# Ledger of designs, part 40: designed miniproteins, single chains

Each design is a single chain, and the fold is of that chain. pLDDT is the mean over its residues in the fold that is shown.

## One batch from the design tools (miniprotein)

Design m1367
Fold by ESMFold2-Fast:
Structure m1367 (fold): chain A 81 residues (1-81)
Amino acid sequence: GLRLGLEFGEPGVIGFRTNGEPDMVVLSAGGDVGLLREGLERAGVDRVKYVVVPESNTAVRELAREHGITPVPSSEAKSAL
């Protein structure tokens, strides 16, 4: 699951950041593409490593891939992160 370090917390966007090189950010925006897009802009897309997405929401997965970010299904987040 998601861990400590919510640096870029906006309504509807859940994320955490870990101290590393480079900084790793994980975002979760439920199924809302608009909220995910805002979260990516605020976190800095170059620092976002993973996006946790609902398995049934293709649009959020497509947005993550558009930015070169690995989409992780919610059911697999603990194993993938």
Scores: mean pLDDT 56

Design m1368
Fold by ESMFold2-Fast:
Structure m1368 (fold): chain A 59 residues (1-59)
Amino acid sequence: MTEEERKELIAEIKKLIDENNGVLTLSQLDALAEKYGITREELLQLIKEELGNITLVSG
């Protein structure tokens, strides 16, 4: 992915976390991974690098 797409992805994740009281659902994670053309595993690594540990819930 491009540098610009990476920034947009991180901004979108931050917005979702804020709107969902500090959690991200697995369904939202999968939808984002598909939208940006990356795997769930790559997205999780990106989140850890940029945002640290976040709360994930089944949904």
Scores: mean pLDDT 80

Design m1369
Fold by ESMFold2-Fast:
Structure m1369 (fold): chain A 61 residues (1-61)
Amino acid sequence: MSREEILELWREALEESRSKYPSDPSLASTVAVDKVLERLGISTEGLSAAEQSGRLLLALS
């Protein structure tokens, strides 16, 4: 999957998550990252929010 496609997925996931969790931007960001990783076929089970963000950044590299 291209970097452009991953950025598109993240933008869409952030929009959806912010709509569902408007009072908790941190939770919305975590949920959005989790959703992108799920779409990439990467399991987030047992991963911290920081580790999930690291996996997303690695996918963008």
Scores: mean pLDDT 78

Design m1370
Fold by ESMFold2-Fast:
Structure m1370 (fold): chain A 100 residues (1-100)
Amino acid sequence: SAALEAEAARLVAEARRLAAEIRRLQRDNGSDEEVRAAVERGLALLRRGAEVMRRLQDPALVERVERAMLTVYTLALHLLSQRGDTELAAELEAEVARIG
């Protein structure tokens, strides 16, 4: 549906903006508060992305959403690993495992 395709496009755009923010936080050594907020937004996007992917009928659009979500997940894990935040990394990994 057009509405579902629009939602998928919005999610991809939000994921790209968040990926850019995570890269900025990594370069600029962002605060623990900024990193936590970015990861919490990532978790919300991952949950919403999973719901949208389950409803999408277009395999190419599913692949676009999946790639966008994987980019956010990979960047967030890398940032948390570099900071030694094992607790938040475990929370992120548990959420992605639940989505699969």
Scores: mean pLDDT 86

Design m1371
Fold by ESMFold2-Fast:
Structure m1371 (fold): chain A 84 residues (1-84)
Amino acid sequence: SREKEIEELIKKVEELIEALEKEDIEKAKELAEEIAKKAKELGLEDLANAFEGLVELLEKPEIPKEEREKIIGTLRKSIEWLKS
């Protein structure tokens, strides 16, 4: 069901937040790619575009702490929206 698919998507976003908090950028990138693909399959185009943008951001040589914290904040808001 769509509800179950959204629950699975939320779990992946939570895993992505954990990876970013642990500075596991390689895992964070893999999770962001999976989330973007899943969001696109579910017709959540704006969300898919946002996570594709995050993948590109995570390919940069360095991600400042302030930028990483802002990303985590945005991801937490995305979870709140998906739970609505």
Scores: mean pLDDT 84

Design m1372
Fold by ESMFold2-Fast:
Structure m1372 (fold): chain A 100 residues (1-100)
Amino acid sequence: LEELYAEARARLEALAREHGLSPRARSSVLGVLDRLYQELQELEKEGKAKDEELLEKVRNGALALLRSVADAHGIPEEAREALEAVVEELMRRYRELARK
């Protein structure tokens, strides 16, 4: 999970730079990732990392929060879609690791 978090964080920072996001928008987007990471760590701690309903709830929560941040900071649709793709990729790879 730590490696997936580090990769996702680096990608989000690169996208924020590429799309010219303000420091406040970048911090808010990284805050969404930090919250997602904490929720996934808690699921692992509780032995629920393979619970598909909880994983879907966590994924939907992160995407909803990311969309709220994008709206609040006026992030363009193309940038929002790229940021959402990073969250989706992290969740997909996490599911693959949890199945081991």
Scores: mean pLDDT 82

Design m1373
Fold by ESMFold2-Fast:
Structure m1373 (fold): chain A 90 residues (1-90)
Amino acid sequence: REEIVALAREALELLSKKSDEELEEIEKKLKEEVKDEKVLLYALGLINAAKVGSVEAAVAGLAESLKTLSEEELEALKKAAKILIEIASK
């Protein structure tokens, strides 16, 4: 769970540096490349979190939410964060 928080923080920090146009391009790539609906939904959720608030507030909220997620949902969120880090690092 700490690993997922760390990955989500890295994704959010990278996304927070992107313009609205760059974020829209990332969303388009996710919709084309990500076939798993849960992974796609979590990835889009992280992009929206990066647009509307501070990284610290988003990470704090996520850490609390992780206490109630299933192992399958935790794995989907982990995959979403990793995909976002890869795309946003380019």
Scores: mean pLDDT 78

Design m1374
Fold by ESMFold2-Fast:
Structure m1374 (fold): chain A 61 residues (1-61)
Amino acid sequence: SAEEQARIDALKAELDGLLTRLHALVKEYEATENPSPELLAEIRAVRARIQAILDELHALS
């Protein structure tokens, strides 16, 4: 349906943004000798949201 396609498109757009953010955060983590607890928490949060989006996209397939 058009509603399902719009949901898929929105999830893919969010996923693209999160993957870009994760890439930047991982580069910061790898460049940092003593990564902050905040950086580690953000990496975990972004990874968890990516997994949730992938699970929803799979369910919509």
Scores: mean pLDDT 89

Design m1375
Fold by ESMFold2-Fast:
Structure m1375 (fold): chain A 99 residues (1-99)
Amino acid sequence: MEEEEQKKRREEILRKEEEYIEEERPKFLEPEVQEKLRELQKSNSQKELFYLQVKLAEKIIKEKLGMSLVEVAELVEGEEAKEQAEKALEEVRKYEEEK
């Protein structure tokens, strides 16, 4: 694909990301999510807190953009961000398999 189309997609994704972060921010503040975050903070389980945040981000991105967190990371920040997103999702997947 042409560089011009990739740049346009990045700009559209960044604009939509900014829009729905403001719109969806209250969902992260829902009572059930807040209670879970407090419990994880109390247990000193920073890793479980990170996994919950990654899962919520993936869900919101899929619902609003129809893309994966990995796809958005690649388009916005490039290959390094893609690798970090893939690694984060793989760690979440392994954690859930251990439950």
Scores: mean pLDDT 65

Design m1376
Fold by ESMFold2-Fast:
Structure m1376 (fold): chain A 90 residues (1-90)
Amino acid sequence: SMEEKVEKVKELEKKLIEEIKALLEEIKATTDEAEKQKLLKEMQELRQKHIEEVDEIIKSAKSQEEKEAIREVVNKGMEEVLKLEEEAQS
């Protein structure tokens, strides 16, 4: 159902936000360039996996309304990630 797909995307967004937050704290704390590059790669791989998982859910959507509901959740998650990145730069 639409509700189940939206809930699944909300769970994926919450997990992404928590994992990005943890990685940003580790990046902020590290002074080792090799470790920093490793953490940045892990963050990139995490984002790519998330994009692929969300794309599969969007492909399974039966209506434009369902696709829009999913995209709204994704957009809110993206806004939260950007906020975390801005806070980490301070």
Scores: mean pLDDT 83

Design m1377
Fold by ESMFold2-Fast:
Structure m1377 (fold): chain A 82 residues (1-82)
Amino acid sequence: AAAQREELRAAGASQGQIDAWLAMDSNGDGVITEAEVEAALAKASEVEQKLIRALYELAKEFSDGDGTITLEQVKKAFEKIR
C-alpha cells in the first residue's frame, strides 16, 4: 500500500527494500508470516530474493519470536542499518 511505502521511506528504506516488503505483504495488513516470505521468494527475481532474505533476517532481530514480522519491526531494522 502507498502508506506502507511512505513509512518505510521515512525509516530510510531504499526502493528495492520497499519493493521487497510490498512483495511479502501481499494483502497489505502490515504483518508477514514465514509462509508469505516463502511465497514472495518463489515469484521474485534473484536480486529481489536477496533483498527479501536480507530484510527478513534483519526484522527477525526485533520479532517476539512468534514467527511473524510486522511493519514496525521492519522499520526498526531499517533504522538500525542507517
Scores: mean pLDDT 71

Design m1378
Fold by ESMFold2-Fast:
Structure m1378 (fold): chain A 120 residues (1-120)
Amino acid sequence: FKELVDEIKKYIDKLKAEMETLSEEERRQLVLEAIDDLINFFKRLKEEAQKRGDEKLAEFYEKVIDILNEIREKLERGEITPEQALDAIKKIVDLVKEALDNPERFDEAIEEMERIVKEL
């Protein structure tokens, strides 16, 4: 997972560079698709945690999915820009990485993610 977080961040930075040549609607569509891919990724992580009997980790991933869905809905409604959505996701992915190194901070990490989304 740690290596995969770094790959996700690199992918986000690549998307930001590619967006400079795209229309506003194309940028929105590109980022919505990226969010959908990331949600599906966390759904798979949740299923694997459930199979291992790690209910706390599965619940953490479910809350991360909820946070990503809130960003998706704000972007779809035009309340935030594609760039704002990617910046928020990059911060959320960093918080997920940090929380996985210290599972007792899962609730604190989720609260911080919720603040990031509310401040968008």
Scores: mean pLDDT 85

Design m1379
Fold by ESMFold2-Fast:
Structure m1379 (fold): chain A 88 residues (1-88)
Amino acid sequence: SDIVEAAELAVRGALEVMRKHPELAPRAIGLALKAIGAAIEAELLGPSALIAENVLEAARGVLELDPENEDARRALELAERALEELRA
């Protein structure tokens, strides 16, 4: 569930980037789609380190576009925690 929660937050962060910085919309859309794909895979296949890594990459990407994005920071924390648990 942490992966799905992190993916949802990464999507929200990407949407906020698109709202605040319309010029970054193509990059933000790509990041949102990556997070959506990871959330779908987690629901269908169950959690995996690869899925958690995809959410982590999406969250990091949103933070590169908008370093103050609170949803993306929370997504990063949840995805990192999920990834550590799945690799343990």
Scores: mean pLDDT 86

Design m1380
Fold by ESMFold2-Fast:
Formats: sequence, structure tokens, C-alpha cells
Structure m1380 (fold): chain A 60 residues (1-60)
Amino acid sequence: SAEENVAEIVAILKKHLSEEELEKWGPRVVAGGLDLSDLEANLPQLSREERERLVELQRA
């Protein structure tokens, strides 16, 4: 569901981001439209697998 996808996105981001970064990037990732290149450029602290999972969750 959309709520489950949002919860998983937030859970992935919370492992790596500060509260301020999460407030900035959380809504943007949840809104969708960020590809792997966007995530790699802006969230380099995430693993490749986590960025791929975020792209998948944005499409669902």
C-alpha cells in the first residue's frame, strides 16, 4: 500500500540521515520522480541497494 511504501522509505532514510536532512529529503523521495542518478548525487551515504529500493518504492 502507499502507507507501507512511505513507512519503508522513511525507515531507509532514517538509518542514514539527520532529522534536518530527513525533513528535506523525505517528502521529495515520497513524492517520487527521483532516479538512481538523483539519489546517488544527493544521498551518497545510502548503499546502492537502498537507492535501488527507494526507486522501486517510488514506482509502486
Scores: mean pLDDT 83

Design m1381
Fold by ESMFold2-Fast:
Parts: sequence; structure tokens; C-alpha cells
Structure m1381 (fold): chain A 95 residues (1-95)
Amino acid sequence: MKLTITVTVVFADGTEKVLKIEMESDDTLGQLLEKLAEEFGLDTSQRKIIAVEDAKTGQWLFEPLNPDMTIGQLIEKYNIDEKNMHLTIYTTQVA
């Protein structure tokens, strides 16, 4: 299933960059990182932290980004609304 994801990338200096990306639900978070690398020059070899709001609890969860996890698995794990999908990714890079 094709999804539009709003991704906010937070750099080490607190700079935020936002991109809307079209992905398939069976695409991986590693493939998402490659798209972000093309747009923002991110170093994909470094581990990233992903922050997601659990739609059932309203709690923000911060976890190491697993590049092998699919977009669909992420949606199911955090009860994400596919129509309003927002992801935040924290990097150690300066913008």
C-alpha cells in the first residue's frame, strides 16, 4: 500500500528539516534513510533514533531506528494513523 509520510529530521544543533516522502508499506526504514540521505546528505552508516507518538496512549517513544523494519510493521507497532503519518528522526550530524 502506498503511503505519504511526513518526516522531520532533527540535527545535533536543533535544526529541523521536513520532507514528505511516498513509500510502500513493505518498504524498509533503511530505504527511507536512503531517501533522506539523497535530500539532506545524511550519513546512513550511523545509527539513528526514531521518535514516534503512539496514537492509543499519546506517549512519545524513542528507539534506535531498525533499518530492517518495514513501514507497515512500524504502523502496527505504534498504532500510527496511515492518513496522518509523522515520523521524527534524530541525527548526530549538524545541519
Scores: mean pLDDT 78

Design m1382
Fold by ESMFold2-Fast:
Structure m1382 (fold): chain A 102 residues (1-102)
Amino acid sequence: MDAADRARALAEQIEKERLSEEELRELAEELERIAKTLLAAGVHPESARRLLELAERLRNSDVEEANELLVEFLREAAETDPATAAGLVAAFEGVKARRAVA
């Protein structure tokens, strides 16, 4: 499954089962970490900035608004920006890794 297909699947999953405040916080942290890594490496700087902007918007939104924003962003990235879609998928995998250890 490519990053776009995975991003669409994540959007459908969130529509059925919304992320908690804790999961949204962890996701924002992972998005920021990935974006900073991409910027430091000089890789996909526009996609990296989009991931940073999403992280900030998630932190500044309530849980309901953050979930709606995340679904919209996942679908848009899947259609228009494979690098942003890949970054989003990587952030979700990072959250899963944190939860498996915690």
Scores: mean pLDDT 83

Design m1383
Fold by ESMFold2-Fast:
Structure m1383 (fold): chain A 68 residues (1-68)
Amino acid sequence: GRKLLEEHEAYIEGLREKVSKFDPETAKKIDELIAESRKHLEQGDSDTAWRLLNEASELARKALKEAE
């Protein structure tokens, strides 16, 4: 599911941009998780790539909830 992975990554990138406005340190951690996910995809490990993207989205969601 290349399209599904690309859509999920794009969604997380959008959340990352919002987080970077108030928490640039957490935004950098999200960037690292996305980069690690891409590396695993290049190695053929799509399952690990999905887990890393889910971790990035969870981190972004938590940051957004705390930024009230």
Scores: mean pLDDT 81

Design m1384
Fold by ESMFold2-Fast:
Structure m1384 (fold): chain A 89 residues (1-89)
Amino acid sequence: SERARELAEQAARSGDPERATELLIEAAKIAVEEGKKEEGARLVAEALVMQAFAAGREAAERIGERVIEEVPEIGKEARELAEKMLAEA
């Protein structure tokens, strides 16, 4: 979706990690609605990694739990991808 991509690009340009996280989660929800679960999981993983660096691992875990509740189709995959990205960083 052009809308999901636009929201992800706005998140990348945001200097506010909290706003960027919300934009990425909104983009991920749109991607899931369009059947793009892998893209949705990647967008959430990017938000979790950003939160871990900006606010610490516990803050990222809280956002991860919220996504499992709000977008259960990708919540687990996104968390596993974020853990892998953090380990390789």
Scores: mean pLDDT 81

Design m1385
Fold by ESMFold2-Fast:
Structure m1385 (fold): chain A 80 residues (1-80)
Amino acid sequence: MSARLAYAAAQAMYDAGASPDLVGRAGDLVSTAAIQHRDSTDDQIVDAITQAVRDAVASLPPDQRDRIVAAATAAVRAEL
């Protein structure tokens, strides 16, 4: 479950233009969030992963950040 969500988020972030290094670091945070919230509701899992992605991309320009966060969030919802 957690590995699948992390993979979906990572692929979506890469497709949205995130660098491979950033995707790797964000993927670790997403995996941790998914594991910590594995017994939570789907909404709580999505919120935790969305926050992890936002934290990973906080230094990027707003337009790029918003696009990457939206892509990762949509991909995670599709896997739930």
Scores: mean pLDDT 78

Design m1386
Fold by ESMFold2-Fast:
Structure m1386 (fold): chain A 78 residues (1-78)
Amino acid sequence: MKAVAEVTTSSGGGAAAGAFGGLSVPGALRAQVRILPDGRAVAEVTAESEEAARKAAEAAVQGALNSGSDVLGVRVRV
């Protein structure tokens, strides 16, 4: 079943770096970034399976942190 990794960051740049990292994972299908009104951002990575989404979440967290952004929340939904 398809799953979505969601990583909330303190900045749009962090979410963009997270989306890029998540998309590098095998089984990642697409990503989008949404900027929230308070300046936080969410990277959403859609994957072909729950396992791929969990790996995409890990890669997205690492990408966001490497960009100098804080990671405020991580979840995977099926």
Scores: mean pLDDT 85

Design m1387
Fold by ESMFold2-Fast:
Structure m1387 (fold): chain A 78 residues (1-78)
Amino acid sequence: SMEGQKLRYQGVQAAAAGDLETALKLARELLKKGDYESAKHTLIEVAEQLPPEEKKKVLEAIEKGDLETALKIAEEAV
């Protein structure tokens, strides 16, 4: 969706700027809207900015398709 593309862009930009809280809020909104692909993309960008142990846990949850768990792990890490 156009809205999902905009939220994904904003989430990636926030993560790149080190604003992980804003990126995670946008990922949460994407999940609520059912835009799992955009939420996954945003969570991957957040994971790249996390310490190695937390990054691994987030990426493993994404690989399993459990984006809700990935979001929770990332939120607890920031």
Scores: mean pLDDT 83

Design m1388
Fold by ESMFold2-Fast:
Formats: structure tokens, C-alpha cells, sequence
Structure m1388 (fold): chain A 90 residues (1-90)
């Protein structure tokens, strides 16, 4: 698949998770889901869709003060810590 198709697929999965969490489907939300997908794929993040959606929600709650890229990187760190605490790396 092309990179563009990979971004579109991931963006739709993030958007569906955001709607499932109670956000209204809008052009702005679609753009944010696409931005999150582009950044996650660019950085090769292997985060669950739920964690990607949570980063977008945090971005919106902060009034977009923290860059979405930085929130995605923090989510990756936090997920790594959770897996370590669960004993996955023991």
C-alpha cells in the first residue's frame, strides 16, 4: 500500500475511536486524526489506536498548547512504562 493509503487507514481508525469515546465527527476532528496518523507513522510509533486517540483528546483539552507530536512521544513512553510495570519485560 502507498504511504498515503496507510495514513488514511490509520486516520480513519483513530477517528472512529475518537467518536466511540464521545467526540462529535467534524472536519476538524478528521484533520486531527490524520495529523496523529501522519506523525505516528513518521516516527514509527506502534501505539494501540486507543493511545493515539487519547493523545488527540489531551491535545484538545490542553487548548493545543503542547504539540501533538510531543503528546504522541509521551504516550509511547507511558505505554513502555505500563508494559514494564505489567511484567512483560521481566
Amino acid sequence: SSREEEIEKLAEEILEELVRKGLERSEELEELAREAAEEALRMSLRLPIERLAEAVIEYLKSGRKTPLRDLLLQADIDEGIRLLEEGVYK
Scores: mean pLDDT 83

Design m1389
Fold by ESMFold2-Fast:
Structure m1389 (fold): chain A 64 residues (1-64)
Amino acid sequence: SAVIEEAVKLLQDMIKNLKSTSDLIAKVEELFKLLGIEPEKKPKSMEEVSKHIMKILDELAKRS
């Protein structure tokens, strides 16, 4: 689906163009919104961002 393709592109762009934790947090929020997933809380560190990315990947796998 177009939504899944867009989410994958955003994930790839995040990984390729890591500039700051704040920028990553904003991109993660955009991905959650596209997929219709409610985040438990906003990540505060790169470690937490990584966990959110893994959750997004799991959801994409379930929808594939």
Scores: mean pLDDT 69

Design m1390
Fold by ESMFold2-Fast:
Structure m1390 (fold): chain A 66 residues (1-66)
Amino acid sequence: SEQEKQVTELSNQMGEAYSAQDIERLREVLAQLEALGEQSTDPAVQQRIQAAISAARYAIEHLERK
């Protein structure tokens, strides 16, 4: 689905931002994932979005500790 493609794209952007230590970009990706989660009603897509949100939050927390 289109939302599945968006989750994959945002996950790729999150990985790139983490490698670059770009906390502001990670927060932007997190906001986009949260907005996508509010729009989706498919449980499978919701599981992927929530996993990506958790990963983004983890990345932000751990970059701030470095």
Scores: mean pLDDT 84

Design m1391
Fold by ESMFold2-Fast:
Structure m1391 (fold): chain A 82 residues (1-82)
Amino acid sequence: DDEERERMGQLLSLASAVLRGEITDEQLEEAMKSLNIDREQVRQAQALIEEAEAWYAANPDYSVEEGRRRREELLERVREIL
C-alpha cells in the first residue's frame, strides 16, 4: 500500500530529525499533528533507528544481503508501530 509506505517514511524521517537535533519540540508537535502521527510512535521509531545505527556501527563490513535484511526488519517493525 502506497499510503502505508508513505506514512512509514514520514515516521522514520520525523524520528531521525528528532535524533539528529534538526527539529524543535514545537516543530515536532506541528509535524505530528499534520501527519496524524502520535508522539509514542515517534519515540518507538527513534528507538528502532538507534538500534539500527548501533548494529551498523558494530558491523561496518556488513554484506549487501545483511544490509538488505536489516533494512527489511526495520521496515516491518515500523509497520507494526503504525
Scores: mean pLDDT 81

Design m1392
Fold by ESMFold2-Fast:
Parts: structure tokens; sequence; C-alpha cells
Structure m1392 (fold): chain A 66 residues (1-66)
């Protein structure tokens, strides 16, 4: 697969994982996860998105959920 196809696949897996854990979270944590999903969906539509952009979204969400 192309580098872009692998990046898109990675983003889709991340979105699916976040959606799967969301029901087990508090309301505040669900808001953090929803923002992360929105950012990941934006990166899916951005042809210039990088792996570093994806990693930054996930690191920020993880730190805020702490």
Amino acid sequence: ASERELLEGTILVAIGTLKAIKPNLSEEQREIVDKAIEELERLLRDPNATPEDVAAVLRKANKEIE
C-alpha cells in the first residue's frame, strides 16, 4: 500500500478504537475523545496530513484524559 493509504488506515483504526472505548468514559472524558475524533476526521480529509499530525492529536488527547 502507499504511505497515504497506510496513514489513512492508521487514522481509521484510531477513530474506531476511540469510538469503542467512549461508552466506558465519563462525560468530560467523552468530550476530550470527541474532539480527538473530530481532529482525526479532519486529517483524513487533509491530503497534506503527516504521521506527526496524527501522533500529536493522540498525545494531546491522552495527556488531557490523564
Scores: mean pLDDT 86

Design m1393
Fold by ESMFold2-Fast:
Structure m1393 (fold): chain A 56 residues (1-56)
Amino acid sequence: GKAIEDYAKKAVEELKKLPEEDRPVAARAAIHEAGQVFGEEGKEVVEKALKEAGLV
């Protein structure tokens, strides 16, 4: 849904601001949090968005 998509976009923007070395830890945290808030669908959407952006 829109909330999951908005969260994924924000996660991509925040990770792009981080040094490359810090991105894997931040990506795992964002995916985990998406799972807690939105369930498995949230994890999949956020992980896909981060991979498509080249952040994982």
Scores: mean pLDDT 82

Design m1394
Fold by ESMFold2-Fast:
Formats: C-alpha cells, sequence, structure tokens
Structure m1394 (fold): chain A 97 residues (1-97)
C-alpha cells in the first residue's frame, strides 16, 4: 500500500510522514518486450513527492523522472520508488526479471 512506502521514505529521509506524498496509478498502458516481441500490458506508475523532491517510477522499476534539490535525498527517493514500483508491477502480473 502507498502508506507503507510513505513510512519507509519518511524514515529513510528523516522527514515527517505528512511531508511525503505517494500516488499509485494502476492500469497504465505500457510496452514491454517479451520473447523479442513488443507487448502492451496494463502497468503501474508510482509517484513519490517530498517538499523538495519528486520521483516517478514505472512498474518495471525504471525511473521516468527524478528531481530534487538535495542529491542524496533524490537518490534515496528514486531507489525506494523504483523498488516499490517493481514490487507492485509483479503483483499486477508483470514478468519476473
Amino acid sequence: MAEELARELAEALGIPLEDVTVTIKENVPQFVTIDGKLVEIEGVVVTVETPDSIAVANGDGSILFSYGKDPKHREILAELASEAARRLGRENGLPVL
């Protein structure tokens, strides 16, 4: 759930839970290569925001967008968003990599 990711981010960054916003979009059309063929699937996009940073991750764990004033916080945000998106993508039937 988004709440677990928000708690993990707040703890990792050392900020209040109320300063972390997690948005999960499901059933997003995405293209993946399966057995050398491009296949459209319904995927997941995870957006995580703090007052000074944002990361957007795809259900395969790839980072679509990352921004932050503090490079260290930006890296932590991107890593945790990527891991959460990859976990949710697997739950939604994405291929196990």
Scores: mean pLDDT 73

Design m1395
Fold by ESMFold2-Fast:
Structure m1395 (fold): chain A 70 residues (1-70)
Amino acid sequence: YSKEQLEKFEKDLKQLLPDLGELSDEVLKGVIKKYEENYDKLANYKAPSEEEREEYVKKFLKEAVEEESK
């Protein structure tokens, strides 16, 4: 991942999860990798509403950040 890709992803991630603390490049890389590996599952998640889909994605990203921050 390029520096530009990491910065864009961090900006997008903080827009969804504004209470996120400081994230290292290694944590960001791990979160991106998990998102990419689960992209089809996340994209095809059939939520009753768009709001519930957004919350599902937010929960996934939050859990990915917590796991990578070990």
Scores: mean pLDDT 74

Design m1396
Fold by ESMFold2-Fast:
Structure m1396 (fold): chain A 91 residues (1-91)
Amino acid sequence: SDAELAALVEEFKATPASDEEKRKEIIREILRLLGVPEEDIDYILNSEEGKPLFEAIDEALRTSDAPVGKILLPVLVELGVRELEEAVRKV
């Protein structure tokens, strides 16, 4: 729900930059609520190849006050998650 996403974003913004594990945990929950597959979440959070996507999400969530779906739309497009792209574009 929008309220759950907003609460996770606020918790993320309150989390210190040095607490990478907690930041990853919150991003994982946000991506799960957006319907991102666990394989894609693991790629973003735990692979060297996915690290730039993690850093982009981390920066966007820290610096933007836009709705979280709109913030993450470019990342979902990059991952090829077309069904989620179509869903979040309409919110």
Scores: mean pLDDT 72

Design m1397
Fold by ESMFold2-Fast:
Structure m1397 (fold): chain A 67 residues (1-67)
Amino acid sequence: MKIIYTKNGLETLEAMKKMKPGELVVNTTEAPDVYFMKNPVTGGGIVASSPEEAEKLAEELKKKLEA
């Protein structure tokens, strides 16, 4: 899983807009322990406390789409 490191809010927002499923974005200045990922259903942001949590959230959303 790729982690994209950003240093300010503008870069975080741009990275979130461009991020693909399986990518994470971190704002190292304001929220270094908060990982943002793309919601495959809505295209919005999901927040996780770690890359492992982000993977679990992505799998649950995939299951919901398949069911």
Scores: mean pLDDT 71

Design m1398
Fold by ESMFold2-Fast:
Structure m1398 (fold): chain A 85 residues (1-85)
Amino acid sequence: MKKVLVLATSPEQLPLAERIAEVLNKIPGVEAEVKVGKLSDFIDELPKYDEYLVVHPDGTVSGVVLGKTFFNTPVEEAIAELEKL
């Protein structure tokens, strides 16, 4: 099972991070967990996860999951790409 961290950079982005995690959790063998905070606050926790995504205040996503690379990609576009998996 692949563990993915979906990090909301503030509480405002939590609904978007939860939508991404919901899509990821529908993929066989994937377990996604949502947390709120800065990536630097989770550096020591990152080894518990295989991959991670960061949801930025502007509603874009950055990170690498399941062979997909996102760099400031709109959440809706990232979700559409993940739904193809």
Scores: mean pLDDT 82

Design m1399
Fold by ESMFold2-Fast:
Structure m1399 (fold): chain A 57 residues (1-57)
Amino acid sequence: SQQKQQQAIQLSREASELAGRGDMEGALEKARQAQKVIDSLPPEVAEQTRQQILAES
């Protein structure tokens, strides 16, 4: 769903922000949360969501 894609993208952005601040534990936790959301998506949608996240990093 579009809402889950947005959630995964938002969590990935939060992970990047935390990593930029030196909070590697927080960054890893947010990245894991994003991955769980992605894993709940249909495979095709999960792949599109991963590509979007990579494009924004």
Scores: mean pLDDT 81

Design m1400
Fold by ESMFold2-Fast:
Structure m1400 (fold): chain A 64 residues (1-64)
Amino acid sequence: MSEEEKKKLKEELIEKLKEQGYSEEDAERRAESFVKVMEEYGLSKEEVIESLYDGSVIVRKILA
């Protein structure tokens, strides 16, 4: 991913995680982890974002 894409995704993930009740610190930490997993396993931005709501996409991709 480009640096610009990573920055945009990280910001979007932080916003969504804060909506779920995570603190700013925890949201940043989790967003960093999701971006890293995305690069490591070749997941799309859509797959990572969807995992925050239904909990099925990213977990199944990583564990399968």
Scores: mean pLDDT 68

Design m1401
Fold by ESMFold2-Fast:
Structure m1401 (fold): chain A 88 residues (1-88)
Amino acid sequence: SKDLKQKAVEGLVTILADKSQNAEVRFEAAKALKKIFKEDPDLVESALPALETAALSDVSEDVRNEATEILVDVGVNDLKRAVEKVTS
């Protein structure tokens, strides 16, 4: 199932990065990515460049905000993992 989720991430990243798609379609791609990464956070690494680009430069505020929320969630999870390693 993770292989199928990885292919879904690749497709959704392509949509998110596609400036020819309308903002609503890119926003739906970002929402779908957010849902996948809540279930499987380890899949986020391949999407980071596209999420960073979307958060900083997408013409849609909704797309920028959704990408930013994903990046914040990733940062919080990375901090939790770092704390767990130090406290073990």
Scores: mean pLDDT 81

